# Designed miniproteins, single chains, continued (2): the designs that were tried, part 15

Each design is a single chain, and the fold is of that chain. pLDDT is the mean over its residues in the fold that is shown.

## One batch from the design tools (miniprotein)

Design m4488
Fold by ESMFold2-Fast:
Formats: structure tokens, C-alpha cells, sequence
Structure m4488 (fold): chain A 80 residues (1-80)
């Protein structure tokens, strides 16, 4: 149980880092498809919640900051 929760936090942090590296590509996708952009915002919100819940505090903060930047880039692309 605890091991599964720890692994969930680790996966969420790693995913946050990956999405942050790809934020320009994700913003471009959102600009081409507002529907996909909205779906990405929803998925990234769930990922952010998972990182905040299951990751160690320092890693959770890093993941939150990175995901918030990705979400902002996607929101700006949708609004453009």
C-alpha cells in the first residue's frame, strides 16, 4: 500500500518533469486543437494533485511549479 503510494508520487514527479520539457510542443498542440488543449489541462491538473498528495514535499513543490507553467502555456495558447 505505502510502496504503491510512493511509486505513484515518483511517477507523477517524473511525468511533471517530462511535460515541462515538452511544454512548447504541448502549447503548439493546444493552439492547433483547443479540445486537446482543454483535455491536457484536465489531465495535468490530476497529475499535479497526485504529486502534491504522494510525493515528498520538495519534489511535490517542484512538480507543482513545473505543471503550473505547462498549464499556463496551454491556457495562453488556447486563448490566442
Amino acid sequence: SMELLRESGERAVEAARKYYEEKEELAKLAKESKSKGASLISALGVLKAAAETFAPPEEAEEAREKLDEVIKAIEEAIEA
Scores: mean pLDDT 84

Design m4489
Fold by ESMFold2-Fast:
Structure m4489 (fold): chain A 64 residues (1-64)
Amino acid sequence: ERDDVVANLDRVIDEMSPEEQKRLAIEYAEKLGDKERAEQAKVADPETARAMARDLGRELVDSL
């Protein structure tokens, strides 16, 4: 079940614009209480922001 949710998150993130991926990375970091990664996401390039959104999304699912 968690693997299916993670796969769906990855798909949705991949279909987003770079601006939306960056916004999502910031939002997920904030939901996790990770202030350092939230700040990193704000200054990240598009590829880094996408990777962060995927990683943070997975961590958020694991914390639920």
Scores: mean pLDDT 77

Design m4490
Fold by ESMFold2-Fast:
Structure m4490 (fold): chain A 61 residues (1-61)
Amino acid sequence: SKVENAKKLFEEIFKDPRLSPESALAVVNALIDRELAEGGFSQEEADELRAYAKELAAKTP
């Protein structure tokens, strides 16, 4: 699904050693905002993905 594909992409973004967790979170939130604005995600999908991104940020050292 598009949500599962986005979650996998977010995991890769948070694994990028060049990005702090704060920067990675900003990148994924910007992606969610763009997809929501373009009709790629529903509000429910965007909310789920934002919650997931926050969990990834909290787990990253």
Scores: mean pLDDT 82

Design m4491
Fold by ESMFold2-Fast:
Structure m4491 (fold): chain A 65 residues (1-65)
Amino acid sequence: MRLTVTKEVDAKGLSKKELEEKIKQAQVEVQQEALRLLARLRRERPDLDVTVEPAVKILNEKEIK
């Protein structure tokens, strides 16, 4: 069973540099959240072959400064 953990980054009003920094931060955070969820699921549901994939979704990408 594959689960996806998604972190959203709102690009509205951000410069390209600010967006890049937010994306990098979100990638680190979502990776950590995915690992925590995987550890929890393996503890609670060891009967399931579970994988958790981190994803970052950019909102309002066209509204960059």
Scores: mean pLDDT 79

Design m4492
Fold by ESMFold2-Fast:
Structure m4492 (fold): chain A 66 residues (1-66)
Amino acid sequence: SAEEVQKLVSKAIEASKLLKDGSADGLLALASVESNPVKALAYAKEAIERLKKNHGEEKVQNALSV
């Protein structure tokens, strides 16, 4: 749902702050304003994958679970 996608976007924004990594900020901003939930989810997933490439999957998963 659109609400579930926006919750994921919010968690990814908080994870980027915890990681002190602004590299995905543009993708997260696009996801937060995108009215189409499929497109918003795609932006959020790409942002999370970028964070994983920078910090590793385990560290990003831990940041997302806080």
Scores: mean pLDDT 83

Design m4493
Fold by ESMFold2-Fast:
Order: C-alpha cells, then sequence, then structure tokens
Structure m4493 (fold): chain A 79 residues (1-79)
C-alpha cells in the first residue's frame, strides 16, 4: 500500500525518533552504542533495498543523511 518513497520517509522518521530517545535515555553508553549499531545495520540494509526498488534520489539522499547522523553519534559515544 505504501510507495517505496513513503516507506523510506517512514523509516527515516522512526530512525530520527529512536536516535532522540536513545540520547535522552538512562541507558549505559555501551547499551546505547549497541542499539545504535543495530539501527545502523538496519538502515544500511534498507538503503540497499530502496536503491534496488528504484526509490527517488531525494529519498535516497535523506536515508544516507540519517545513516551519517547515526554513525557520528556512535563515534561520539565511543570517544
Amino acid sequence: ELSIDEQAEAAIERAEQLLEQLKNSDLSTEKKIEQLKILLRELKQFLEWAKAQGASPEVLAKLEEVIKKVEEEIKKLEE
């Protein structure tokens, strides 16, 4: 029922919400890194699927941007 672009926008929204929730949570740094690494793997898999399905360049760019945000948060927590 949802278009590929609509599915991608929903995935981006969920990822941004989870990132914000993790930043505000009382979880240990190790647990936050674990959850962010799971999210990163899921987003990278979704990006490859969306590319294969012919998602728009605009949506693919937004997916790559949220992936970079998750990677940067992991780096900050590991330092």
Scores: mean pLDDT 85

Design m4494
Fold by ESMFold2-Fast:
Structure m4494 (fold): chain A 68 residues (1-68)
Amino acid sequence: TAEEAARAARRGAAGGDNAEGAAASAIMHQKDTGGPEAGRAAGEAALRGENAEEAAVLSQKGAYDGAL
């Protein structure tokens, strides 16, 4: 769900910049990539020891760019 994607994005961005809120908001508006996909990608990246924030952002980037 979009909420799961937003939560994953927040967790990925947490401890870094103030991007946490921005990432969560962007995920909520991502319809191109699908909210659940962003959350899933972030979760898997974190599990593998990779950048969860990057995975979530990449998933919603297309929709965010289109929304601008």
Scores: mean pLDDT 49

Design m4495
Fold by ESMFold2-Fast:
Structure m4495 (fold): chain A 60 residues (1-60)
Amino acid sequence: MEEARKAALLEIESIKAAEGLSDAELETARAWVDALLERGLISEAEAEEFYKWLAEKLAE
């Protein structure tokens, strides 16, 4: 669990740091984060931070 959680959080930060992601790639990332939340690998607060970032990114 700890290793999987650490890897998941690092990947989320990598996605948030990436530039030039398409809307399709952003929607794929959302589905992946939804799955992480359902599996209990991330908290609702961590998922909410990602969703806020995603909403801002999609509004550009």
Scores: mean pLDDT 79

Design m4496
Fold by ESMFold2-Fast:
Structure m4496 (fold): chain A 86 residues (1-86)
Amino acid sequence: DVEEAIERVLAEARAAGLSDAQVEELRAFLRELLVSDDAKQLLENTFGDKAPEVGQRILQQIAQRDLLGALQVLADAFLEKLRELS
């Protein structure tokens, strides 16, 4: 269940210190990326020059049927971006 996997990742993000607003931004990002035909553009807008690396790691997890792993890669990349802004 995609929604269950998303909620698990968001719970981990909350535990890592994300605000409620940041958790909602992450939820919107994950949902859009998983169901959007324009996932490449969403990755580029979020991660810039790191987007190809993040995208390739996600594809590797999806190929292994590891949806939770794919979402964790996205959450880790998002947390790293927030860490750079702190």
Scores: mean pLDDT 70

Design m4497
Fold by ESMFold2-Fast:
Structure m4497 (fold): chain A 116 residues (1-116)
Amino acid sequence: AQAELEALRATRSPEQREALEQVANELRLIGLSMEWGILKARGELDEKLKEELKKEITEVLKKYVEEEKAEKIAEALINDDKEEIEKLIEELDEYAKKLVESAWNSREGAKEIVEK
């Protein structure tokens, strides 16, 4: 599957490759956020899993924001700190803002599904 995706990417224009990378990063961030929501709803979100999710979220966000800011956003997402997220997103460009907002909303949706 991964090798097939790389072969498909090689046949695309630079603009198409950039758009595909953006979608892949959005889906990865949504997936990590949903994983957080499920683990938290189950009471399985331990410190090791928090650190692993924080690291993976930081690696996605580093593509769009400075590393220090990416780490702060990831920490606020993992710690459920809505006030800190609202402060951090004010300084982001429009695309990075939408990514962080999508991540936050995906967390809440995943929790609701598991709690039903």
Scores: mean pLDDT 77

Design m4498
Fold by ESMFold2-Fast:
Structure m4498 (fold): chain A 74 residues (1-74)
Amino acid sequence: MEKKLEEELEEAMVELYAASILATLRHVPKEVQDEVRERLEKVIEENKGDKDKALEGLKKLWEEIDKDPRTVLP
């Protein structure tokens, strides 16, 4: 009950972080947004059950996205 709520909150935090990354890219072409969304989902799936590893993976992916000129606003 309380322990299950903590697990659900941790999962929600990871998903919210990923959604926040995607939200900053709303001005980017749809094709690139779809590519980024798939990569975010993959990181979450690969690190399911480990919030810290999932967040580290998302941070690393965000750094890679930030280096891609297609994701920068003109």
Scores: mean pLDDT 73

Design m4499
Fold by ESMFold2-Fast:
Structure m4499 (fold): chain A 88 residues (1-88)
Amino acid sequence: SEQEQINQQIQQLLADIDARFAAIIDALRAGAPVATLRAQLAALRAQVDQLLALMKQNNHPNYDNLKRQLDGAIAQLEQMIAAREAAE
């Protein structure tokens, strides 16, 4: 069904987003350049926006909760990258 296909796309986007969060944290820990971290964060934001748009378009029951959680997590990463840049 269309709903099953959409749910599969949501699950795949969630998995990709989780992997990107982990990759950025690992890159921060490894001392990656700020430019690299910003590029990875931009890619993460684009995927989060895509996920949230898909969920909203399909009236997904977890939309509001997940949006709050992801917005918060991204804000935390932005602060970590900004702190790293300020320390350079």
Scores: mean pLDDT 88

Design m4500
Fold by ESMFold2-Fast:
Structure m4500 (fold): chain A 55 residues (1-55)
Amino acid sequence: MEPLLTPEEVRAWVEKKYEELKKTMSDREAFLALMKEVSKSRARAYALLQWLLEN
């Protein structure tokens, strides 16, 4: 089984996913889609919160 993602990996995942979504939809829609995606995972939800606090 794969180990838990590091804070760095989780942040990188959030950034990459947001960039991917922005390629196919508007900034606001991409953010909304990202929020829905991260809500399905505790680790990703936590990463989004940390990313928001940092930015």
Scores: mean pLDDT 68

Design m4501
Fold by ESMFold2-Fast:
Structure m4501 (fold): chain A 72 residues (1-72)
Amino acid sequence: DEYKKLALATVEALAAGDWEAARRYAREIARLMGAEDREADFLALAEEEAELIAKMAPEEIEALIAEARAEI
């Protein structure tokens, strides 16, 4: 639940181009999972997601956000 909310917040931040917020949410996810030593892995995933989001049409981004929100 908490992880899905942070994941949604990360996607929304990346879609808005707010890299600082996206990195902060990724760090919070790592902390909640007890995987602070895997912070670099979560940042790498966030960067890959940002590149995918940048290539997506706005309709695809809205669908992704709606799907993630429905799972919360």
Scores: mean pLDDT 68

Design m4502
Fold by ESMFold2-Fast:
Structure m4502 (fold): chain A 71 residues (1-71)
Amino acid sequence: SIGERARAILDEAVRRREHATDTGVRLLLAGVPVEVVQEVGRVLKELSDSEGIVTEEAARAAERVLEERGV
């Protein structure tokens, strides 16, 4: 499902120390709706580290947004 791919992308973002902006683009390309990606992108940017790298906390918060939006 799109939700399974999105969660895998978030898990990989943490493991690979990916920038939040790049993670947002990958979620969009995986088929997550634009409005959900915009909300997830805001959460990722807010909770990422000072360099914009996705943290475990940012990924967990993004997963909650996906769940709340039914992805």
Scores: mean pLDDT 88

Design m4503
Fold by ESMFold2-Fast:
Structure m4503 (fold): chain A 75 residues (1-75)
Amino acid sequence: MFERFRERYERVVREEGTREQLEEADRILEREADAAAADPRRTVEAVAERLVKALEEAGLGKLAELIREHARELA
């Protein structure tokens, strides 16, 4: 699961963003994952929507779409 996402994530971010944007995207992902882990009732879909919004606000629209696709496969 994470490995498949990681491969796509690396490709998209390499094409879309600079090293600094990549680091920011990674921090957003870690924060949302940490919040999801703390809430046992949070659904994959809810976490993905939150993450997609955060990434879009950061200007990472391609990565946001990747997250959306991955979440749909897991739900």
Scores: mean pLDDT 67

Design m4504
Fold by ESMFold2-Fast:
Structure m4504 (fold): chain A 70 residues (1-70)
Amino acid sequence: DIEEKKKALEKYSEKTKKYTPEEVELLKEALEAMANNDLEKLKEIAEKLVKSKNPEMKEMGEVILERLKS
């Protein structure tokens, strides 16, 4: 359920305060692209995530890119 995952991201961001609102929005867009099987959009979002200064955001982007290779 995409809504549950979006809420989990908001809760995680609120607890850790490691992500900017814009970074949380990118993660939500990635979840939506995955749910819609929009591989082009998902790739664009993942490339933005790996450019983040946050190591956790970079790792999340790398995981998404690895899934696209499979």
Scores: mean pLDDT 76

Design m4505
Fold by ESMFold2-Fast:
Structure m4505 (fold): chain A 95 residues (1-95)
Amino acid sequence: MEEELKEVRELLERFRKLLKETPEGEMTPELVELAKKVSEIIDEYVELKIKLRNGELSPEEVEYLEKLEKIINELLTEDELYLARGIAESARLHS
């Protein structure tokens, strides 16, 4: 759990840093790869929220979800989350 959450935090921090350092309109392979990983984390978060509503989560999974939500809310703005998903989807649709 703690190591997994640390990896998530480091990944989101790398994505935010790279977004700020990448010129507007440029999509580097590294930015695309990080955006895909961020999108996967957000998809996992959404799946966990659905499972929570259905009563399918263990107490340990609920604790993980609460910590994951806190990290996402601390490190990503709504605009940054939307941009990560947009980059990942664009890369998927265009190979």
Scores: mean pLDDT 79

Design m4506
Fold by ESMFold2-Fast:
Structure m4506 (fold): chain A 77 residues (1-77)
Amino acid sequence: SDATVEELLARLEELERNPSEEKGREFLEWLSKVAASLSAAQKERLRAALERIIATSPSPSVRLYARLALHELELSE
């Protein structure tokens, strides 16, 4: 649902603002449960956000979680 992708994007923005291992793990766990239920358009929105973070985030840990999230999203296709 749109609510699901908006919540994922909101959690991703929180991870960018306040990098933490706990929040990164929570994001990955939730993504793994919902990724297969996302539409192609919703997956594209998440992919774009994750690729932006990998390219622009100054935090190595945030970039690592974004790469892991991209991998999880790819596995759901």
Scores: mean pLDDT 80

Design m4507
Fold by ESMFold2-Fast:
Structure m4507 (fold): chain A 75 residues (1-75)
Amino acid sequence: GEEERRKAMELLGEGDVEGAVEHARRVGELSGNEELAERAEEHLRLAVEHQGVDLEKSLEHAQKAEELLKEAVEG
């Protein structure tokens, strides 16, 4: 759970949105909280979309994705 969350955020930082999304889905599968993982996936995609355009929005979406993935692992 936690390792997959960490890897998703690492890959997001590298600009690998597909890799980040794959690991976010694994968090959902392993925790049973697929709905939280799907919401995190949306925020991961929005973080990349705003990267280089609006850094503040990119960081807000990245933070929201991390929070949702942490909730999925813990809940």
Scores: mean pLDDT 81

Design m4508
Fold by ESMFold2-Fast:
Structure m4508 (fold): chain A 93 residues (1-93)
Amino acid sequence: MREVVLEETGLTPEHSRAVLRLAVPVLVDELERAEREGAPQERIDAIKANLREALRHLGFSEEEIEEFLNMPPEERRRFAQQLAEEGRRLLER
């Protein structure tokens, strides 16, 4: 999720957090695809930067963010899907 989207759209904090939760699995999928395809390091770094930004806005600590990025791909996907489910529930409330 791009930082500018939150600034420009005037979304409430709750809506912004719900959208970020839904964006995390998309960014994880993009990261895994880029890593599998041997994408340039600049591309991988950009996707990781977007993930760090999204997780910071969700209230995760820098330690938790780095732990997440260093998770095995399967565990990282499960965590991202859990965040997306929480985001969907927030939007339904």
Scores: mean pLDDT 76

Design m4509
Fold by ESMFold2-Fast:
Structure m4509 (fold): chain A 116 residues (1-116)
Amino acid sequence: MTLEEEVKAAKTPEEVVRLMAGYLFDLARELLRQATDPEIKAKIEELLSRLRDVVEKLVAGEITPEQAIEELRKILDELYEIAKKSGNPELIERVERARKVFDLGVEKAREALKKQ
């Protein structure tokens, strides 16, 4: 099952955010494995820590799904800039796909919130 299919099957905004966060963890770890620049590695490790913090705060009820979405978007934008600087077409395409799936997840979360 693709991330897009899993996001479409999600029934709550929290579930959508957790699925998106999981995808961004995998993407960031792949970028980290391929990075050779120590400054880029440090930035990706910072983004991984921020991503973990967002998920922990959402699960603890310290932030709303809407606030989590805003933070995930910021992390995704920074991962995209890193992918572009890498010059790796496969990584760039993977981040661009993540952006499209993220936009679908945001719309799904908005629909779920309207039902509450």
Scores: mean pLDDT 78

Design m4510
Fold by ESMFold2-Fast:
Structure m4510 (fold): chain A 92 residues (1-92)
Amino acid sequence: DKEEIEEGLELIKKKLEENPELSLSEEAQLKLFEAVYSYLYDEKASEKDKEIYELLEKILNTEDEKEKEELVRKLLKLVGLSDEEYEEIRKK
């Protein structure tokens, strides 16, 4: 549901604020929101959008703080990639 996803995004924003080294730029926050929104509401969401959503859900369900930090770093790297860069990584 849209409300649950908005709560999830607010939770991840709070977690990133608690870890200044992992803080999202406004541009990265927008890209993260767009990817999650596309996956939930667009039937043709990209594989990148799906991976971003799956990482977000995994972060929200992880209890280990070290694992959360690693997942958040992976999420930040992924949202920073263009669709072309993502496809190149996927082919390797």
Scores: mean pLDDT 68

Design m4511
Fold by ESMFold2-Fast:
Structure m4511 (fold): chain A 90 residues (1-90)
Amino acid sequence: SPKEALLEALEEVEKLIEEAKKRGELSEEDAEILISLIENLKKVVEKASDEEVKELAKEFIEFLRSLIPTFSEEIAKRLEEIIEKLEKKL
């Protein structure tokens, strides 16, 4: 379902942010802000309809694409893979 696809993508991005923090690509403060945003979005998604989830997923994808230039090529490629998987399930 769109809801399951978005929740899986949110979990994968959260793990990737933690890894980027460990690699020194994100400050601890920036990582905490991003993780908090993702956890809040997870709570919204769990209560949302499938139609609302599709719109939330579109906005989330746009947000993630804006972050790609801030990361190394390795992390950026993994983020793009998460985006592509999510887009295919919507």
Scores: mean pLDDT 86

Design m4512
Fold by ESMFold2-Fast:
Parts: sequence; C-alpha cells; structure tokens
Structure m4512 (fold): chain A 100 residues (1-100)
Amino acid sequence: MKELEEKIKKLEKALEYLLKAMKAFEEKKYDEAIEYLEKAKEYVEGGIKELIEELIEKVKEIKKDPENKEAIRKAVVLATAAALLIIGEIFDLELELKKL
C-alpha cells in the first residue's frame, strides 16, 4: 500500500517538474527548463526517463538555435508524450490502490 502511494507521489513530482520546465521553456528560460527536466528525470525510470533525456538534448539544441522549428516541434512532442505516460501510470497505480 505505502509502496504504491510513494510511487504515485514520485510520478506526481516528475509531472510537476515537467510542467515547470515547459513553462520555463515557453518563457525562453532554457537553463531553468533544463534544471527542472533534470529534477523530473530523478523521479522516473525506463521509457519515460529516456523521453525526458531526449527532451533535455532538444532544449539544449534550441538554446543554441532558438529558431530551429524542427527541434522545437520535437521538444513539444517529447514533453507531451512524457506527460501522458506519467499521467497514465499514475491512473493505473491509483486504480490498483482502490482495488485494495
């Protein structure tokens, strides 16, 4: 029980940091966005962690070339995919917790 609740809390922290990173990215605060993504990465594993690592690299590319529309589009897709996977995993864990 507590293990599932702790896993949910970690995923909620990952989502919180991911959303803060995207807000910083929208404000063109790329270093702040990278810092929040590094924090989000600490709370996730596997495929979600890999998506956040790819997102960090895309934000670094955009910092060097802010007019790179392809990198911006890929960053938005990666951020959206990571957010949806985190939300989905939270939902699955909450459903499991309610069965017990």
Scores: mean pLDDT 87

Design m4513
Fold by ESMFold2-Fast:
Structure m4513 (fold): chain A 89 residues (1-89)
Amino acid sequence: GEEAAREAAEAAREAAKAALKQEGRKGAISGSAAGVSFAGAEFTAMYGGPSEHAARNARSAAEAARRSGGEEGEKGAERAEEGARRAAA
């Protein structure tokens, strides 16, 4: 429930940070997309929304982090996917 949603939001936040560390326009675009997804997960966790909504937002952040195309982006994506799985369970 609530704990899983917070975990997913935290994982989405880490994915957004990883995406933003990528250089140039690709980092800016992917970081912005991941940031929006993180905000959605955080909002769900803070206001008691369904943990499944936090999970979906964490998955979106993972996809954006992977599009950033760096080692940190991939690590961020893995963390966000794990958070999403826990929130969806």
Scores: mean pLDDT 66

Design m4514
Fold by ESMFold2-Fast:
Structure m4514 (fold): chain A 73 residues (1-73)
Amino acid sequence: KEEIIKKLEELIKKAPSEELKKFLELYKKLVETIDKSVIREILKKLGVTVSDKELSEIAQKLKDAIENGSRAA
């Protein structure tokens, strides 16, 4: 949890563009809060539109992944 936030803060400081910096700041906020509105905003920037049901499922999976420590394997 704290390690991921520290890495994101370092990446934000090193970001070569304002666009990438803003994206990383949104991702950090997502990791800290797992807020559905932040998830929707990130997906919209990636050109993806999701239903409220899909958004709830994505939020739940992200909470589970962060809580258990993402192993990605």
Scores: mean pLDDT 69

Design m4515
Fold by ESMFold2-Fast:
Structure m4515 (fold): chain A 94 residues (1-94)
Amino acid sequence: SEETKLLMRMIAMHSDVHIALKVPKLQEEQIKSFKTLADDMIEEIEKYDPEMAEELRTLVDKLLKAIEERDEEQALKLMEQIQQLVMETVEKMS
């Protein structure tokens, strides 16, 4: 289902963020993976809630900046906010 695909992308994005923060040599590869997953997720969400898709784009941009700045606390908080919005979208799809 589309709901399952969104949740699986979110789990993969969490993994990418965690690895990017902890393993500097893999950061570029994990960020590229994260961006691809985030773009796919946002495109799907836009079909159901365009306003939420715009909010997610803003949070993704902030998260990428936090990772570049090595602000682990801010990156984790932003990832939590992204997760919350994705869960809200999944509820609307039901």
Scores: mean pLDDT 82

Design m4516
Fold by ESMFold2-Fast:
Structure m4516 (fold): chain A 76 residues (1-76)
Amino acid sequence: MTPATEENIAKAIEEIGKEIAKKIKEPVVSESGREIEPEKYGLMLAQASFRDANSLEEAARKLAKLRGVPIGTFYK
């Protein structure tokens, strides 16, 4: 996999976080009772999906599922 692909995945993580934030109308409450800003929550979900992946392709697939869009949108 190329550095350009890694850069595209990093941008996808940020964009997915923003898209999730747009769908959240109010702050999410964490397990500890702490309020999490929508943008931060979305980013955390996107980052967690990426970290759990065995490859950049699997990460893109998980992020696509989380965002609800086809995996091809993460590759330029």
Scores: mean pLDDT 60

Design m4517
Fold by ESMFold2-Fast:
Structure m4517 (fold): chain A 84 residues (1-84)
Amino acid sequence: SELAEKAREKANEAGEIMEKELAEEPEKLAEVGKRMTEAGAEKGFAEGLRAGAEKLREYGYEESAKKFEEAARLFEEVEKAIEK
């Protein structure tokens, strides 16, 4: 669906911004990935993206954090549409 495409595009955009912001910070990148993976495994994909956004914001990376939060909201809307 168009909504699913937008969700994927925002997640890709967030990932690209994160890779640029954390290009010289591999330990921080690994920690963000760990938080996404752990939260995603417990609470689902959208919650994984939110956990990553929180960690990015903690590190001061507001742009990637904002984009991951946007992606999480779009994936939550996709999930609601599937449950109809």
Scores: mean pLDDT 82

Design m4518
Fold by ESMFold2-Fast:
Structure m4518 (fold): chain A 65 residues (1-65)
Amino acid sequence: SMYAERAKEYAKRAIEKAKAGDLDGARDYLYEAFLAFINSPSSESAAEALKYANKGQEALDKAVK
């Protein structure tokens, strides 16, 4: 799904920003990953998009600790 792929790419960018200490950039990309999840047209696409968005959130949570 285009939405699952979009969530994966935004989550990847969020993780990269979090590791670089750019917390605002990480939040912006993470927001886009969650938007892809919300806009996913099928349960399967939504579940995959949410999986990637959650990985981005975990990276951000680790960066702020």
Scores: mean pLDDT 85

Design m4519
Fold by ESMFold2-Fast:
Structure m4519 (fold): chain A 120 residues (1-120)
Amino acid sequence: MEVRVEVTAGPVVDGRVTLDVTVTLTSSDPSVRISELGRTGLPLRVTATFADGSVEEALAGALAEGESREAPTVTLRGTATVELSKTADATLDVEVTVPVVLSNGVEVYGTGRASAEAKA
């Protein structure tokens, strides 16, 4: 099982950034699927690193459910709004946790990470 995350950041406007996020789950087991509980919103963790070297954990909304289909490949696409302490250029490190149901019915969590640069 592999979790791939792609993220693109919009401009920093008044301390806010919109992220476009794509999460792709790939499994060799065709019965693997994203859990229904995770489809109501995937939790995002976002760490912002500013040009001055300061680092903060940003406030981010959950990624809303987008397009999805059953394994071997499941793709979710959505947007999330991130709030920063200041309107400045930042590197955003995004972590997404995906709940996955395995062929034996056991639920596990996959983690994917990606980075994007946001410009003020």
Scores: mean pLDDT 74

Design m4520
Fold by ESMFold2-Fast:
Structure m4520 (fold): chain A 64 residues (1-64)
Amino acid sequence: MEEEIRKAAESAVKVVRQAEADNAARGLSPFPPEEERKRAIATAVSNLLGVPFEEALKAVEEVL
């Protein structure tokens, strides 16, 4: 279970990094603060896997 949460967090972080790079290349607005970004990714992982937000947030913090 923990490995699955961590794997999902790693994938989500990778997707966000690519989106941020695309935005930078296009000259778009600054990225959100890192705290807000962590919460957004953790919420997505929590909803995707049906796990508590605290567990998803812990995994996201470990991979960032």
Scores: mean pLDDT 74

Design m4521
Fold by ESMFold2-Fast:
Structure m4521 (fold): chain A 60 residues (1-60)
Amino acid sequence: SDLAQLQAMRDRYAAGHPVTPDDIRFIARVMGVDVDTVVARIAAGVQPIDIINDAIARIR
């Protein structure tokens, strides 16, 4: 499920692994935004863990 994939992504990031381009594409799909929107939020200083948590909250 999308929730299980986001939770696995969050766990990998919390363990010190970087967010991958595939992770960014998946987040963008779940959030209903462009990949560039997710990249811009990270570049603006939003923590990847917070973006993942936002995606989890959206699909509850």
Scores: mean pLDDT 85

Design m4522
Fold by ESMFold2-Fast:
Structure m4522 (fold): chain A 100 residues (1-100)
Amino acid sequence: MEELIEKIKEAMEKGDIEKAVQLVKEGVKELMEKGDYEGALELLGEAVDYAYKLGNIELIKAIRDIGVEVLKQLPDDLELILRAIGLILRAIGYELDLEL
């Protein structure tokens, strides 16, 4: 996971939005397929926090949308669902902070 997070950060820093989003989507997909829901949410959290640090609204929106798709695919586990909702709300808060 560390190597994937570093590759995502590098793509974000270079302004390669398509590559950054692709790396997040593929990493999340692999973690979700393995049943590592906590890992998928952690990856999304790291990605959205870094996008916010860079002030990139487009990346934040893309990561939020991936988070919404993850929420739809989670098992009936209230704690996981609440963590995903918290992540989505954090992303929305970041978008509003940068747009206002």
Scores: mean pLDDT 87

Design m4523
Fold by ESMFold2-Fast:
Structure m4523 (fold): chain A 61 residues (1-61)
Amino acid sequence: MKEEDPVLEKVEKFILQQALYDPAAMTVESLVAAAKKAFPDSGIPDSTIRKIAAKVLAGVA
């Protein structure tokens, strides 16, 4: 796919996959750090990524 996809969806999918890989070992901070490493050019605020990570972890762990 090209640059027409929403970046937020890609970040959310990435965080979900990371959390599902080992939910017991994942923290909100670890997921935020991993997402920022994978998507440094996204421009998404840390607070938004943290909110997504917290919701994902609440759903899977």
Scores: mean pLDDT 72

